# Designed miniproteins, single chains, continued (4), part 100

Each design is a single chain, and the fold is of that chain. pLDDT is the mean over its residues in the fold that is shown.

## One batch from the design tools (miniprotein)

Design m15472
Fold by ESMFold2-Fast:
Formats: C-alpha cells, structure tokens, sequence
Structure m15472 (fold): chain A 100 residues (1-100)
C-alpha cells in the first residue's frame, strides 16, 4: 500500500513543483504528469531509462533493475506513445545531463 499523503504534503509538493518550473520547466512538466498518473509515470520513467541506455549512461539490465522490471518490460513500456511535449521534455532533460 502507498503511505497516506496529507494535505500538507500535497501543498508542499505543489510549492516544490512551482519552484522547479522556474529553474527547469521540463523536469517540472514530467513531475506534474507523473504525480497525476501512475501509468504515465511508468511510461515516462521507462522512456528516460531507455534514453539513458542509448546515451551510454547505463546498460539495459541496470536500467531495468533500477525500475524493478525485466528488460523486456522496460522496452515495452518505453515503446508506448507519449504526448509530443513529454517526449521533447525528456529529450531536452537527457541532452542537458549529457552536456556536462
């Protein structure tokens, strides 16, 4: 079961996301979508993990283990279509981490 969220926890999360949007709007967009839907969160995390593997930051096995799924499940989830703005946000976020 999930730990119960208090109204105070939800208000704090909203404030953190508002501050994140000022500094990293792509990360804030992904975090907001993930907070609203577990299914979208699973797809976004799988897409980020696969992009990291393709960029050479991790192996497919390491990425799948980090998410608690099989490599086949990771690839299947990452193949699910995302809204174009979410795909663009993920690509920009990965590019930002690779630029260092």
Amino acid sequence: GRPARTAEDEAHIAEVLAELEKTDPDAALLARVMAKSNEEAARILARLALRAVEAGLASLAEAAEALGVSPATLRRRAAAPLAPELEAAIDRLIAKYLAE
Scores: mean pLDDT 75

Design m15473
Fold by ESMFold2-Fast:
Structure m15473 (fold): chain A 89 residues (1-89)
Amino acid sequence: MEEEITRGVIEIALAVLLTSLRNLKVPEEDLEKVRELADKVIEALDAGDYEKALEYAEKLKEYLREVGAPEESLELVELVIEKIEELLK
């Protein structure tokens, strides 16, 4: 149950991130790359590969910094990283 709740929080945070970036009119090319990385995080979580999920979440954070995403978007990815780290413990 705890792991299911943590996974739900990660999925919601990623969905909020994508919606927020779309509303900020981030270029479609950048939005597609964010979506691809978010999908890879979810796929790794579904496979039980939490180390891989963390790797993709960190890559997502780097990409958001590179494209100049707002602090709120970075905070959502930090939340995802923290929740994945909880699953590793």
Scores: mean pLDDT 82

Design m15474
Fold by ESMFold2-Fast:
Structure m15474 (fold): chain A 87 residues (1-87)
Amino acid sequence: SEALKKLREELAKTEELLKKKGKEDKLSELASAISGQMLRSIAAILDGKPEEIEVSRKELEKKVYEATGDEKLAKELGEAAKAFIES
């Protein structure tokens, strides 16, 4: 899946950036945030509330930006996660 490949690439970039900045402790927090937002997006699809997927994407983007300081990476990861869920 192209969406899964893109998500893996953006996650790898996020991990490398956090390691390079000495913020390895943020990896666990970010992984938890990603899992939570993806689960919320799946629940939204099952409940017929697709509008909540965009809310989950923005919350994930905010968490990634707070951890990395990289707005472009945060947006790319959020979009990749949404594309994967909608696949």
Scores: mean pLDDT 75

Design m15475
Fold by ESMFold2-Fast:
Structure m15475 (fold): chain A 93 residues (1-93)
Amino acid sequence: SLEEKEKRGKEFREVVKKKAEEYESRADELYKNIDELKPEEAFGLASYLQVKAEEALLAGDLATAKEYEAKLDEVVEKRREKITEFLEKLRKE
């Protein structure tokens, strides 16, 4: 149903927010070591960058939003398989 899809979307957004908060202090370290990221770290960094890009857009800071979006695109492109691995693990639980 539509309500079930909306509930799942809200639950996923909460996972993204929690991972963004969890990895905030490590974001710079993880980005510098992008090629060595584990599945959870790749998802955590991507979550942090997405949340920061969205916050910047809502604040009207287009320049900062573009910077975070560019970093997010790089993480997704380089670590797509690791992010997918973590997402598949979440679906099985």
Scores: mean pLDDT 86

Design m15476
Fold by ESMFold2-Fast:
Structure m15476 (fold): chain A 90 residues (1-90)
Amino acid sequence: GLGREAAEKAIELLEKAAKENPKDLAAILGAGAIALCLGVGEALGLSDLEIARLCLKAAEGILKVAEGLARKAVEEALALLKAALDALEA
């Protein structure tokens, strides 16, 4: 579903950002936080909508501590998750 797909794309985007700048811990932590939220959501049988909300909150949390290139990657990840959530709530 859209929420899971957005979470997977957000993880890939942040992992790519982390690989391009390995000193940027916010990108690595962001990818890990979204992956954990996706995995826990799936394990608990959460809906696609609930998974999108959970992953969005994780991205918002990481954005508060992200700077420079990591901040841009987290903002892109957040935009993907928000677009999926908006589509699922429509």
Scores: mean pLDDT 82

Design m15477
Fold by ESMFold2-Fast:
Structure m15477 (fold): chain A 85 residues (1-85)
Amino acid sequence: MTVYAAIKTEDAEAGRRAIEELGGTAVADEETGVVAGSAPSIIAVNEAARKVGGISYVSETRDGAIAGVKKMGGSEELAREGLAR
């Protein structure tokens, strides 16, 4: 089951690649260090965050994930772009 995710990390591009390596898709914002996307499981999101020393947020709903991105300091624009994929 696909989940929506946000990761807060110092290297947003590394966070994006970590999600993609685990079968997900993501968009990174280097200014805020927030990554927004989707992954095949909660476990995959947590492993991606752990690889980059980041903090993860996971939601089964797109709206919940948008709220998570915003709480991490990400923009609504980033959330809409990353979570649409």
Scores: mean pLDDT 81

Design m15478
Fold by ESMFold2-Fast:
Structure m15478 (fold): chain A 90 residues (1-90)
Amino acid sequence: MIPQSLYELLEKLKEELRKLAEEYEKKTGLREPGEAMLKKFEELSKKLLEELEEAYANGEVVDPQEILDRLEEIKKESLAVFEKKAKELE
């Protein structure tokens, strides 16, 4: 069973990214970088949750540090999509 704390960490990160997207749209009028970032975040988060469900179903021990590292990677990849899209439109 996936820990509830992981869902809370993902929701907190999603809120941080949504705030960044909203601030950027207010400043520039550009919605597309934020939308691309949030879509990438959703895709990566879904993949992580599916991988963890499979690991727990197989009785595997998941290192909490590996989960934290994966969350940091999701944040970095999502921000990279934002920066790339913003640069293409500016």
Scores: mean pLDDT 82

Design m15479
Fold by ESMFold2-Fast:
Structure m15479 (fold): chain A 90 residues (1-90)
Amino acid sequence: MDAEIHPKERLKELIEKLRESGKISQEEADRLIEKLETSKENQKEAIKELYALTLGKPSFEELSEEEKEEAEQTAEELLKIEEEMEKKKK
């Protein structure tokens, strides 16, 4: 089973599921995937946008202050997991 998938790959799966459910367009899904691949800053932004989309909001800016803090925390946690996995895999 794919339980050991890299955090970035798990985020891509989430993006695909949002596209399949019709919550985002193919264009939006492709843009989010591209952001995950380009830089750490873009990856953090993509995670925050995904958090907003899972809550039914069109963008991170539409989130409440509390939800923005949760999105930032989630992005930081996922980036830390990615860094730890990168260190373990060399």
Scores: mean pLDDT 74

Design m15480
Fold by ESMFold2-Fast:
Structure m15480 (fold): chain A 93 residues (1-93)
Amino acid sequence: MEELEKTEKEAEEAYEEAQRLWEEADRLIKAGEDASEVLREATEASMRAQGLYGQTAAMYQFLGDEEKAKEYYEKAKEMYERALRAQKWLAAQ
């Protein structure tokens, strides 16, 4: 499915961006530096990935592939959980 594959790729790219930002935030925290801005960017990237995975799930549901829709919904949930962790850390600053 070409359009689904493209949406998945965009979600994966957003996920990778979030991971890089999460790694940078971890580095800053370990160095005793302010990670607030990087965590904010990681949260935004995670929310973008969540939206794209949610879109992918909706597309599979429309096509009648309930199992694939569930898989991508679970990926969206994972991105949501990561964003919550970042927001919790930012609130503690």
Scores: mean pLDDT 80

Design m15481
Fold by ESMFold2-Fast:
Structure m15481 (fold): chain A 71 residues (1-71)
Amino acid sequence: SKGRELAEKALELAYQASKEAKNLEADILGGVGALTAGVALLLATKGYDEEALELAERGLELAKQGLELAK
């Protein structure tokens, strides 16, 4: 589903944000993004595609913020 695909992308990006983090804020954003994307994946596997998509979008946004602060 679209929610699952976006959640997988968000999780990958969140992991990268945490891995590249050079400050605490970037690491926290990557971690929270990964947790949010993980919940989105669980919801997608249970058929909650609409909720999964919304959470995946939130996780992706957090991951992008983390990557921006990782410098």
Scores: mean pLDDT 83

Design m15482
Fold by ESMFold2-Fast:
Structure m15482 (fold): chain A 86 residues (1-86)
Amino acid sequence: PLPDAAQREEVARRLMEELARRIGEILEYVKKNEDLEEVIEQLEEERERLLAEGDELGAEAVQILLDALRGNISVEEASERFLALA
C-alpha cells in the first residue's frame, strides 16, 4: 500500500529535521569521500526534476544543500533553513 498524504507529510518533516541535525556530517563526508563537482551537478539536476514535478519543498531542500556545499551559507544557516521547512 502507498502511504497516504499525512504519512508522506510526516516523512518529509522527519527528513527535514534529520537533514538539519546531520548537515555538518553530510558536508564533511561529501568533501572527504566524493567528487564535489560531480555531487553538485547531480544535485542541480535533481532540483530541476523536483521543480518540474511540482515538489517545491524537495527543490528548496536540495537548494539549501547546494548552497551549503558551495560554501554560500554556513552549516548553522543550512540547519536553520531545513528546520524552517519542517
Scores: mean pLDDT 79

Design m15483
Fold by ESMFold2-Fast:
Structure m15483 (fold): chain A 79 residues (1-79)
Amino acid sequence: MEIEELVARLRELLPAASPAELTQIVSAAVAGDNEKAKALVEEALLKAGVPEAEARAIAEETTPIVAELGEKINAALAA
């Protein structure tokens, strides 16, 4: 999946997230800190009023997408 498609999917899963929140999540993923990226996704969802169990489930679903996006961006920056 290309960077643009990954960003589109992330926006679909986190429609209420601010650009600043998305930047923090992506920055953590680019650094290889997938645990921090997942925690930031959960935090953004909780701030948006999503229940804790639902926020956790969405964070689990979002984690592979954020990890792939981080890898793709890191590879592009290394070129």
Scores: mean pLDDT 78

Design m15484
Fold by ESMFold2-Fast:
Structure m15484 (fold): chain A 87 residues (1-87)
Amino acid sequence: SELEELRERLIEHLRKAGVEEETIERVERLLDEMITTDDPERVSAAWREVAEILNEIYEEKNTPEILEAMLEAGRLAELVRRELGKR
């Protein structure tokens, strides 16, 4: 539930910032990969791609909505890693 709420808020912030729908769909797929996989390596790979995409967007659009999306993405990644019980 908290993961779903963070995902929805992140996507809403990207839309409010005027991010292209194709880029939003790419982020959604990566977030869904992070949430649904049981493989910590896949979580790390997807998180790296999300972080790179959001950093590129932030360099082009320095807006509060993108900062909120970055914060929500980081929180989502921490929750996923916590639930997987990494070593």
Scores: mean pLDDT 83

Design m15485
Fold by ESMFold2-Fast:
Parts: sequence; structure tokens; C-alpha cells
Structure m15485 (fold): chain A 70 residues (1-70)
Amino acid sequence: SLIEELNELGRELRKLVEEAEKRGDKEAVKIAEEYSRKALRYYAQGKYEEAKEIVEKGIKEVKERLEKSK
């Protein structure tokens, strides 16, 4: 189910936010929140495939940010 996939991706993004908060990386948290808000707007419009793409992009960007952060 696309909704179940979205819920799982949302949990993965939340775990990345928790890791960013532990590291004190406020910018990584902000990036994750921006992607979450954008995905929620698509979700509210019934655009679940677009919402999934946005969450996946957010996960990738936050991971890349955390890898580059000292």
C-alpha cells in the first residue's frame, strides 16, 4: 500500500531528525521539516505518489547533510 510506504518513509525521516537533533545540526532538522511540510501539502491534495517522492528526497538530503557534517 502506498499509504503504508508513506508511513514507513515518515518514520525513517523522523529517525534522521532525532539523529540530527542529537548532533545539534539545526540546519538538518530545518531541511527535514521543510520536506515534511511539502509532502504533507501533496498528501492533503490526494497526491500520494508526489508526497512519497518528496519524502524520499528529504531522506536523501538529510542523510547527505549528516554525512558532510562534522
Scores: mean pLDDT 84

Design m15486
Fold by ESMFold2-Fast:
Structure m15486 (fold): chain A 90 residues (1-90)
Amino acid sequence: MSEEELKELAKAVKEALDSLGITGTVRKQIVEPLEKGDIGKASLAFSLFLATHPEKAEQLADEFRKLIPKYPKVKQALEDLALSARAFKE
């Protein structure tokens, strides 16, 4: 992923989390690694959050899909995140 795409993805993820009231330490644990290009660490933090809050999974998937038209440069990454979030509901 390019540096520009990574910055756009971080913005989109921040907006999705903020829309659902996911703030504080959890938001930082997901967003800060993503802004630094540590996709693996961001992904792990996201997975741990969804494992402990599965009720947020469907809502997060929907928020990521809503953001695709606003952040078309990271459409694939947002679709992948939405699919990953939905997997935690099941």
Scores: mean pLDDT 79

Design m15487
Fold by ESMFold2-Fast:
Structure m15487 (fold): chain A 81 residues (1-81)
Amino acid sequence: SDEELIEEFAEELRERAEKHLREKYPEIPESQRKEIVEEMVRAAVEKAREALAAGESLENVKTKADTAGAWTLATKVEEVK
């Protein structure tokens, strides 16, 4: 189902973003890193749902979600630094 695909994608994004922030921005407190990850995942999931509803391919869904997530991640990191 679309929801199962979104849940799997969200879990992968969360794990990847947590590792990225821990390795690249260890100076950001853990609580703030977790907040950034959840905001990023939320933005990516919203975009994935939009693309799936529009009937886009899984490749396009992932690309659009990754782009939205990356933008949110960069914006939130900038806000706390």
Scores: mean pLDDT 85

Design m15488
Fold by ESMFold2-Fast:
Structure m15488 (fold): chain A 82 residues (1-82)
Amino acid sequence: SAEERLAAATDAVIAATSKSTMELFRAVEALLRAVSELPETEPGYRVRAEMDALERIMAASDEAQRERLGGIYSLVKGIFES
């Protein structure tokens, strides 16, 4: 399901926070793609799912991993919304 793909993508981002910049970039891109594939059953459902995934990733990350994730997430999000 789309929800299972989002869960898998979230786990992949957590794993990628200790990997190369390219692996983290690709994992975040896959996460945003998984969010975009969720059914919009109600207004804001996808946004809440994205924020819940980010909260889980941040909770599993140390300070350096959070700073690195924040930079890559902002870059990928900007490209995805362009």
Scores: mean pLDDT 83

Design m15489
Fold by ESMFold2-Fast:
Structure m15489 (fold): chain A 95 residues (1-95)
Amino acid sequence: HMEEQKRRAYEVGRELGRLVRQMEELREQYLAGDPSARERQAQLAKEKAHILGEAEQLAQDPELGRALLDGFAEALGLPPEQQAQMRAELEKTLA
């Protein structure tokens, strides 16, 4: 069922983008001298790897891949110009 799968793909993309953003924020906290951020970053990296596996499966369908890329770019909180660039880069990575 394409409509439900597209919604799922968008949600997976959003979660992946959210995790990437959180990992970057924790990396900056660790570099600023918070040692606990390192442990949290490692935990999020494991969660990202799990979700990335699902994302790769969904991206085999062009319509689902597009919905996933849209969710990913939006969750990163980037300006529209950068969202389009990130969408293209992730699309190449998943292809």
Scores: mean pLDDT 76

Design m15490
Fold by ESMFold2-Fast:
Structure m15490 (fold): chain A 87 residues (1-87)
Amino acid sequence: SSSSQQQAFDLVRDALLQSGASDQDATDTAQRMVDSLTSLANSSGQSISDVFNLFIDRLRSLLDQGMDPLVALITAGRYVTDLLNSS
């Protein structure tokens, strides 16, 4: 569903803005992350909504723990990539 992609985009953009990124850099990075996760879902045969929900859940968990937003973003992205590549 497009709504999980939009949730991930908004969460990433907001997290990067909180870390001091410019509007342009935050938007470009959020779009790049959405594109990468979409490609990963398609190449792994996984549901787009499942991949994005895994990413959103992990990113929110890391942010709630007080992790730096940029580090949390990178960590959540790696977590999803590693999980799907270990199958």
Scores: mean pLDDT 83

Design m15491
Fold by ESMFold2-Fast:
Structure m15491 (fold): chain A 72 residues (1-72)
Amino acid sequence: SEVDEIIEEFKKLYEENKEKLSEEEKKAVENMLQTLEDLRKQYEEETDPAKKQALLDEIRTLYLLFKQELEE
C-alpha cells in the first residue's frame, strides 16, 4: 500500500542519515516514525472511505514535513 511505501521510504532515509544525527535528533526522528506508525494503524482500522482518504492525506503531508526535517 502507499502508506507502507511511505513508512519504508522514511525508514530508509533515516538509516541513510543516521550517522549524521545527534542522539537528540535520532529521538526526534524516532518520534516522527512513531507518529506515522500510529496513523498507519488508524488507516488500517478505518472502514469509512472518506476518513481513510483524509488519513492518507495527513500521512502524506506529515511525511513531507518529516523528510524536510531529516534532510536539514
Scores: mean pLDDT 83

Design m15492
Fold by ESMFold2-Fast:
Structure m15492 (fold): chain A 91 residues (1-91)
Amino acid sequence: VADEVARRMAEEVPAAVKELIEKGKYKSAVEAAESTLRAARLARDPEVAARAAEAARDSAELVAEKSEDPEIKERAREIAEEARRVAEEAR
């Protein structure tokens, strides 16, 4: 179950985050990245965990770049940093 959720989120969340950013829904976008990172941490397959963590990292980096809200930028940067570590450790 956890691996299936992480795999789907790795596939779907990057596109969803781009759409949320275009709509100005930065809080929802950062929450989607955070949920993807959580799914990566719960995944048992290292390859699935790495892909989900990479999706969370890229999505969080995009939110940090595009958002003008300092709280959202900081939260997104923290998620991106944690996601980078999870992706590296899953290899």
Scores: mean pLDDT 85

Design m15493
Fold by ESMFold2-Fast:
Structure m15493 (fold): chain A 79 residues (1-79)
Amino acid sequence: MTPTEKAARQAILERAAAAPKVADGGRLLYLPGSKEPIAVDPEKLAEEVARIAHEMATGKISHEEGVKRLLEAAKKHQV
């Protein structure tokens, strides 16, 4: 795991730890591009966010595309 991936993963996990817990063990996160918070599995989301952050850092995807992929990952890992 690159330093960028590790930092992005840790940032999501810390945000999730401070976020309201929902009944199925998920966390409510406010994400860029979402009108309302999404209840997510924080560990599964953190793994995908780490990969997205690496692709953004290496220039494989734009910041706008990265935000879109983050929202799609959150929907994929909804609880």
Scores: mean pLDDT 76

Design m15494
Fold by ESMFold2-Fast:
Structure m15494 (fold): chain A 89 residues (1-89)
Amino acid sequence: MREELERRLREVLATIPAERYEEAMARVEKIAEEHKDSKEALKEALLDLTWEDPHDVALWAAIADHLLHGEFEDLELAEKLLRMLEFVA
């Protein structure tokens, strides 16, 4: 499972300019710091970002990356976001 999600994330990242991904990761890291005390609040805040910029592929990829490698791992949500990226990207 995790290896398959890592592969999907890598494939998406290959289509995103490095500068755009760094910008998206910085935005996700800022949200994570602001919500470090609650997994539920962090998850809701990250999902809100997808509604603000629904076609920002770099942002969605950065959120999925954080859900795979962050302190509050959520493989199910990461898979859902990566699957949605296959549809919109």
Scores: mean pLDDT 75

Design m15495
Fold by ESMFold2-Fast:
Structure m15495 (fold): chain A 80 residues (1-80)
Amino acid sequence: KEEELRKQIDEISTKVVKELAEKLKKEGGLSEEEIKKRIELVKEARKEGKSGIEILILLFEYEGFKEEAKKLRELVEQLK
């Protein structure tokens, strides 16, 4: 059961990363300012004690993958 949940998390995360890479490639990549905003998000989440997967979900939500981020949070919550 836990193994199946982890597999679903990996599959959704991999799909979002591929879609994000294609989106950024078409948009000409990230500006230095946009990179700094993402670094600040990661630092704040780490300060709050969030795990690596929780930080990844926040980054996906920031990039506009809100439905996928919500699904990932539901799956991660089931692992607790």
Scores: mean pLDDT 78

Design m15496
Fold by ESMFold2-Fast:
Parts: sequence; C-alpha cells; structure tokens
Structure m15496 (fold): chain A 82 residues (1-82)
Amino acid sequence: KELAEEALKYAKMAVQAALQGDAESAREYAEKAVELLKAAGKEEEAEKVLKAIEEAIKNADTDIEKARKAGEEAIKAAEEAV
C-alpha cells in the first residue's frame, strides 16, 4: 500500500518533468515509480506508467495535447495501483 502511494508521487513528478521538457528527470522519476509498483506486485500498472510517461516525453515538443493526455493516463494507472 505505502509503496503504491509513493509510486503515485513519483509518477506525478515524472509527468510534470516530461511536460516541462526535462526528459532526464522524467525518466528517473518514472524508473522509481516503476520499481515501487513492481515491488508492490503491480506489474501491469508499472508498464502502463512507463509507456505513458515515455509517450508524454516524446510528444512534449510536437503535440502538447497528446503529451498532456499521456500524462493523465500515467497518473490514472498509478492511482489504480493504490
């Protein structure tokens, strides 16, 4: 339970960094979120968070609406794990 709640905090930080164009910090926070979710037995949610954050990073400078939508999906996946 605590691991999933901590993962949600890292997922939110990763999304914020991705939307600000900080791909390095976004990936570091995403890795921490994925690690915590896997430790909590939430492997499916971990994969969803990772893919959504990478999509947000990829689209942050080319398609702002797609990047924001990907960020929402990442946070939703982390919330489902709690």
Scores: mean pLDDT 83

Design m15497
Fold by ESMFold2-Fast:
Structure m15497 (fold): chain A 59 residues (1-59)
Amino acid sequence: GAADAEAAREAAEEAAAGLSEEQRRKIATGMGNMADSGMSAEVAAAMGAREAEQAKREA
């Protein structure tokens, strides 16, 4: 729902806060591609947050 989408977006922004601008853009592009493939905005945002956390872990 809307609350879930908002929480997912906040989590994605929080996770991306420590990343470079290029990494944030890649995550945003990935979320857009997921939405275009039929995923809901909240699911795409949650996946973006997970990708950002993984990027931090690998760095």
Scores: mean pLDDT 67

Design m15498
Fold by ESMFold2-Fast:
Structure m15498 (fold): chain A 92 residues (1-92)
Amino acid sequence: SLGDELTREARELSAAAKIVYDYLKEKGIEGERTFTAEELRELVDYAEQKGYPKEEIDEARRFVERLEAEGRSLRITYKDGKLAASAFSPPR
C-alpha cells in the first residue's frame, strides 16, 4: 500500500540520516553539505566497519540505491546538534 511504501522510505531515509549525523558529529563538521549516492555508500560502509546493526546498514543501503537510481543527492544541514535532510535532483 502507499502507506507501507511511505513507512519503508521513511525508515530508509532515517537509517541513512542517522549514519550521516553520527559521522558529522564524530568529525565536528557543521553547516550545509551535499552527499552524492557514491559518498553516502562510503559513509554506510564506514558505519558497517564501526559495528552498526545489519538491519540499519541494509535500510541505509536501500536508500542509497534508490537515490542512485533516481539520479538524486542528499542535502543536509547540521547545526547546534540538529540534522535536517532532504533528497534533491542536482543540476547537470
Scores: mean pLDDT 80

Design m15499
Fold by ESMFold2-Fast:
Structure m15499 (fold): chain A 84 residues (1-84)
Amino acid sequence: MTQQINQMMRDIIINSVNTQTSLVSHQQTINDMMSDINNGSQSGLSIQSITYSTVSHTTDDPQMSQMAQQISDDNTQRYMSIVN
């Protein structure tokens, strides 16, 4: 379950970047965003909060929706604790 939810999050990030960035920078932008997520940066926490919230709203699986919402809420709380 967690691996599937994480993959859905990555897919949303990839789709968002491919829409907003130039073709030349797409892969670098994706790698930078994933690095920020892996390092627990403020930017990474913000990205995870929004992206997992989107997963929660788009999935038809109630258990996946609940888990994605919990991950989103956790990342939101961590983000808010850093933004003083």
Scores: mean pLDDT 69

Design m15500
Fold by ESMFold2-Fast:
Structure m15500 (fold): chain A 59 residues (1-59)
Amino acid sequence: SMALEEALAAAGATGDAAEALARGGQAVKNHGMSGREGAEAARRAGADVTAAALEAASK
């Protein structure tokens, strides 16, 4: 969980939504989570850019 939270925060650090989606999405996959679960984890970590990007990519 801590490693995922750090990765999600790092993914959004530049504020670029495309980078946040690409890096955040990869971190979520590496941890065996859905995009929705990853967005929730990003929100808990305070990674708002990553959370918004993952939420937008979810159907």
Scores: mean pLDDT 79

Design m15501
Fold by ESMFold2-Fast:
Structure m15501 (fold): chain A 89 residues (1-89)
Amino acid sequence: MEEERERLIREAQELIREALKRLEENKDRMPITYILAKNAEIMAENWKQSVRMAAGSAEMTALQARNDGDEETAKLAEEAARKLREAAE
């Protein structure tokens, strides 16, 4: 259970980093989504404080990315949120 939880969190952290890397190239066009992704990265790194808060941050990043029309970033953040939600259970 703990090993599976830590694996899901590590996978979510990798997905958030990939989303953030994509957003860094476009931060001037999508500054809000970039800030939200940065917050999701911090929350996922500090997951021991709250996995649920990390999941919420990733969910917000996905919603804003969809509003910006960035489907690829939205999919990465959405998958990260899904893994964090599963880890929180």
Scores: mean pLDDT 83

Design m15502
Fold by ESMFold2-Fast:
Structure m15502 (fold): chain A 117 residues (1-117)
Amino acid sequence: SMELEEKLLKIYEESDKAKPGDGVLTKEELKTFVNKILELHGAKKLSDEEFEKIFNFLDVDGDNDGVIDQEELKAFQQYLIDAGSKYISEVDGLIDKETILALHYVITKAFNIDPNK
């Protein structure tokens, strides 16, 4: 929902005090974003272990600075879209397509990611 999107953008703004829309998120802040969207859509929240497996698989935070940049977020959101599509067909109620699209939208808006470039 729009109300959730505004709340998640506020968390992003509180994390990036230097430049709105051009910042970074910590892994913990990204986990909070994702799990809040999943919870609002009635989907199962991801565990810390599941997030770490995803982060390691995508080589998120490959520079090991403890923050997630825009390029790493693009990789993560693409993984969620792909995983959501798989889980919709294999595991009912884990992550639905609407939840994945909401996650994609919020991340794109939070980081001013241009989906056409």
Scores: mean pLDDT 54

Design m15503
Fold by ESMFold2-Fast:
Structure m15503 (fold): chain A 77 residues (1-77)
Amino acid sequence: KLQEVIELLQDAVKRANELEAKAREQGKKEIGEEARKYILQTSVEQAELVMAGKISVEEARKILEEAIRQAEKKIEE
């Protein structure tokens, strides 16, 4: 469903920007920028798979959540 894909992309942008800002505050600007790009790229790839009918929105959300978790872990290291 198009609306659910739009919501997924909007959530990804918001969370990616929040992580980048937090990383910058911690003096980890480069890692924050990489984390933001990774989350946004993952969200676009998952949105394309949902639109192509290859995965469900629920599966896309799980993959995005894992990508965000991995990005957070790299910033905390």
Scores: mean pLDDT 84

Design m15504
Fold by ESMFold2-Fast:
Structure m15504 (fold): chain A 89 residues (1-89)
Amino acid sequence: GSGEKAYEYGKKAKEAALAGDGEEAAGYAGKAGREAGPYAGEEAQLGGAMAGGAAAAGDYEAAAKGAEGVAEGGKEGSAEKALEGAEAG
């Protein structure tokens, strides 16, 4: 389901961010946010965009944490958790 895809894209975003590939990390973070959207709404999409922005700015650790939070929130169907994860990254 979309929650599983959000989690998968979040993991790929984290791996790309830790590898220093900010563009790939931003792409996967955005995909994770979009897949989380059916469960977590606009907050998960915003969280995905924030994680992607961090990756694009070269803050790969923040991007990885944000992407993971968005993916976990989306999997649980929790917009609040997805946004909190992105803000904590």
Scores: mean pLDDT 61

Design m15505
Fold by ESMFold2-Fast:
Structure m15505 (fold): chain A 55 residues (1-55)
Amino acid sequence: MSVNDLVEEFARRVVARDVAGAEELFAAFMAQTDPDSPLAKTLEAALARLRAEAA
């Protein structure tokens, strides 16, 4: 699975409010990318916001 495919699936899980699915895809993305990248920081912020909205 490409990094772009992981980002697209992550966005779909966020729209669906699937916190567990978004966390799984974020973990897979972080295993394949540089954690200091702007993209990694953007996905981390999106996941944090999703968790806050779900609480």
Scores: mean pLDDT 79

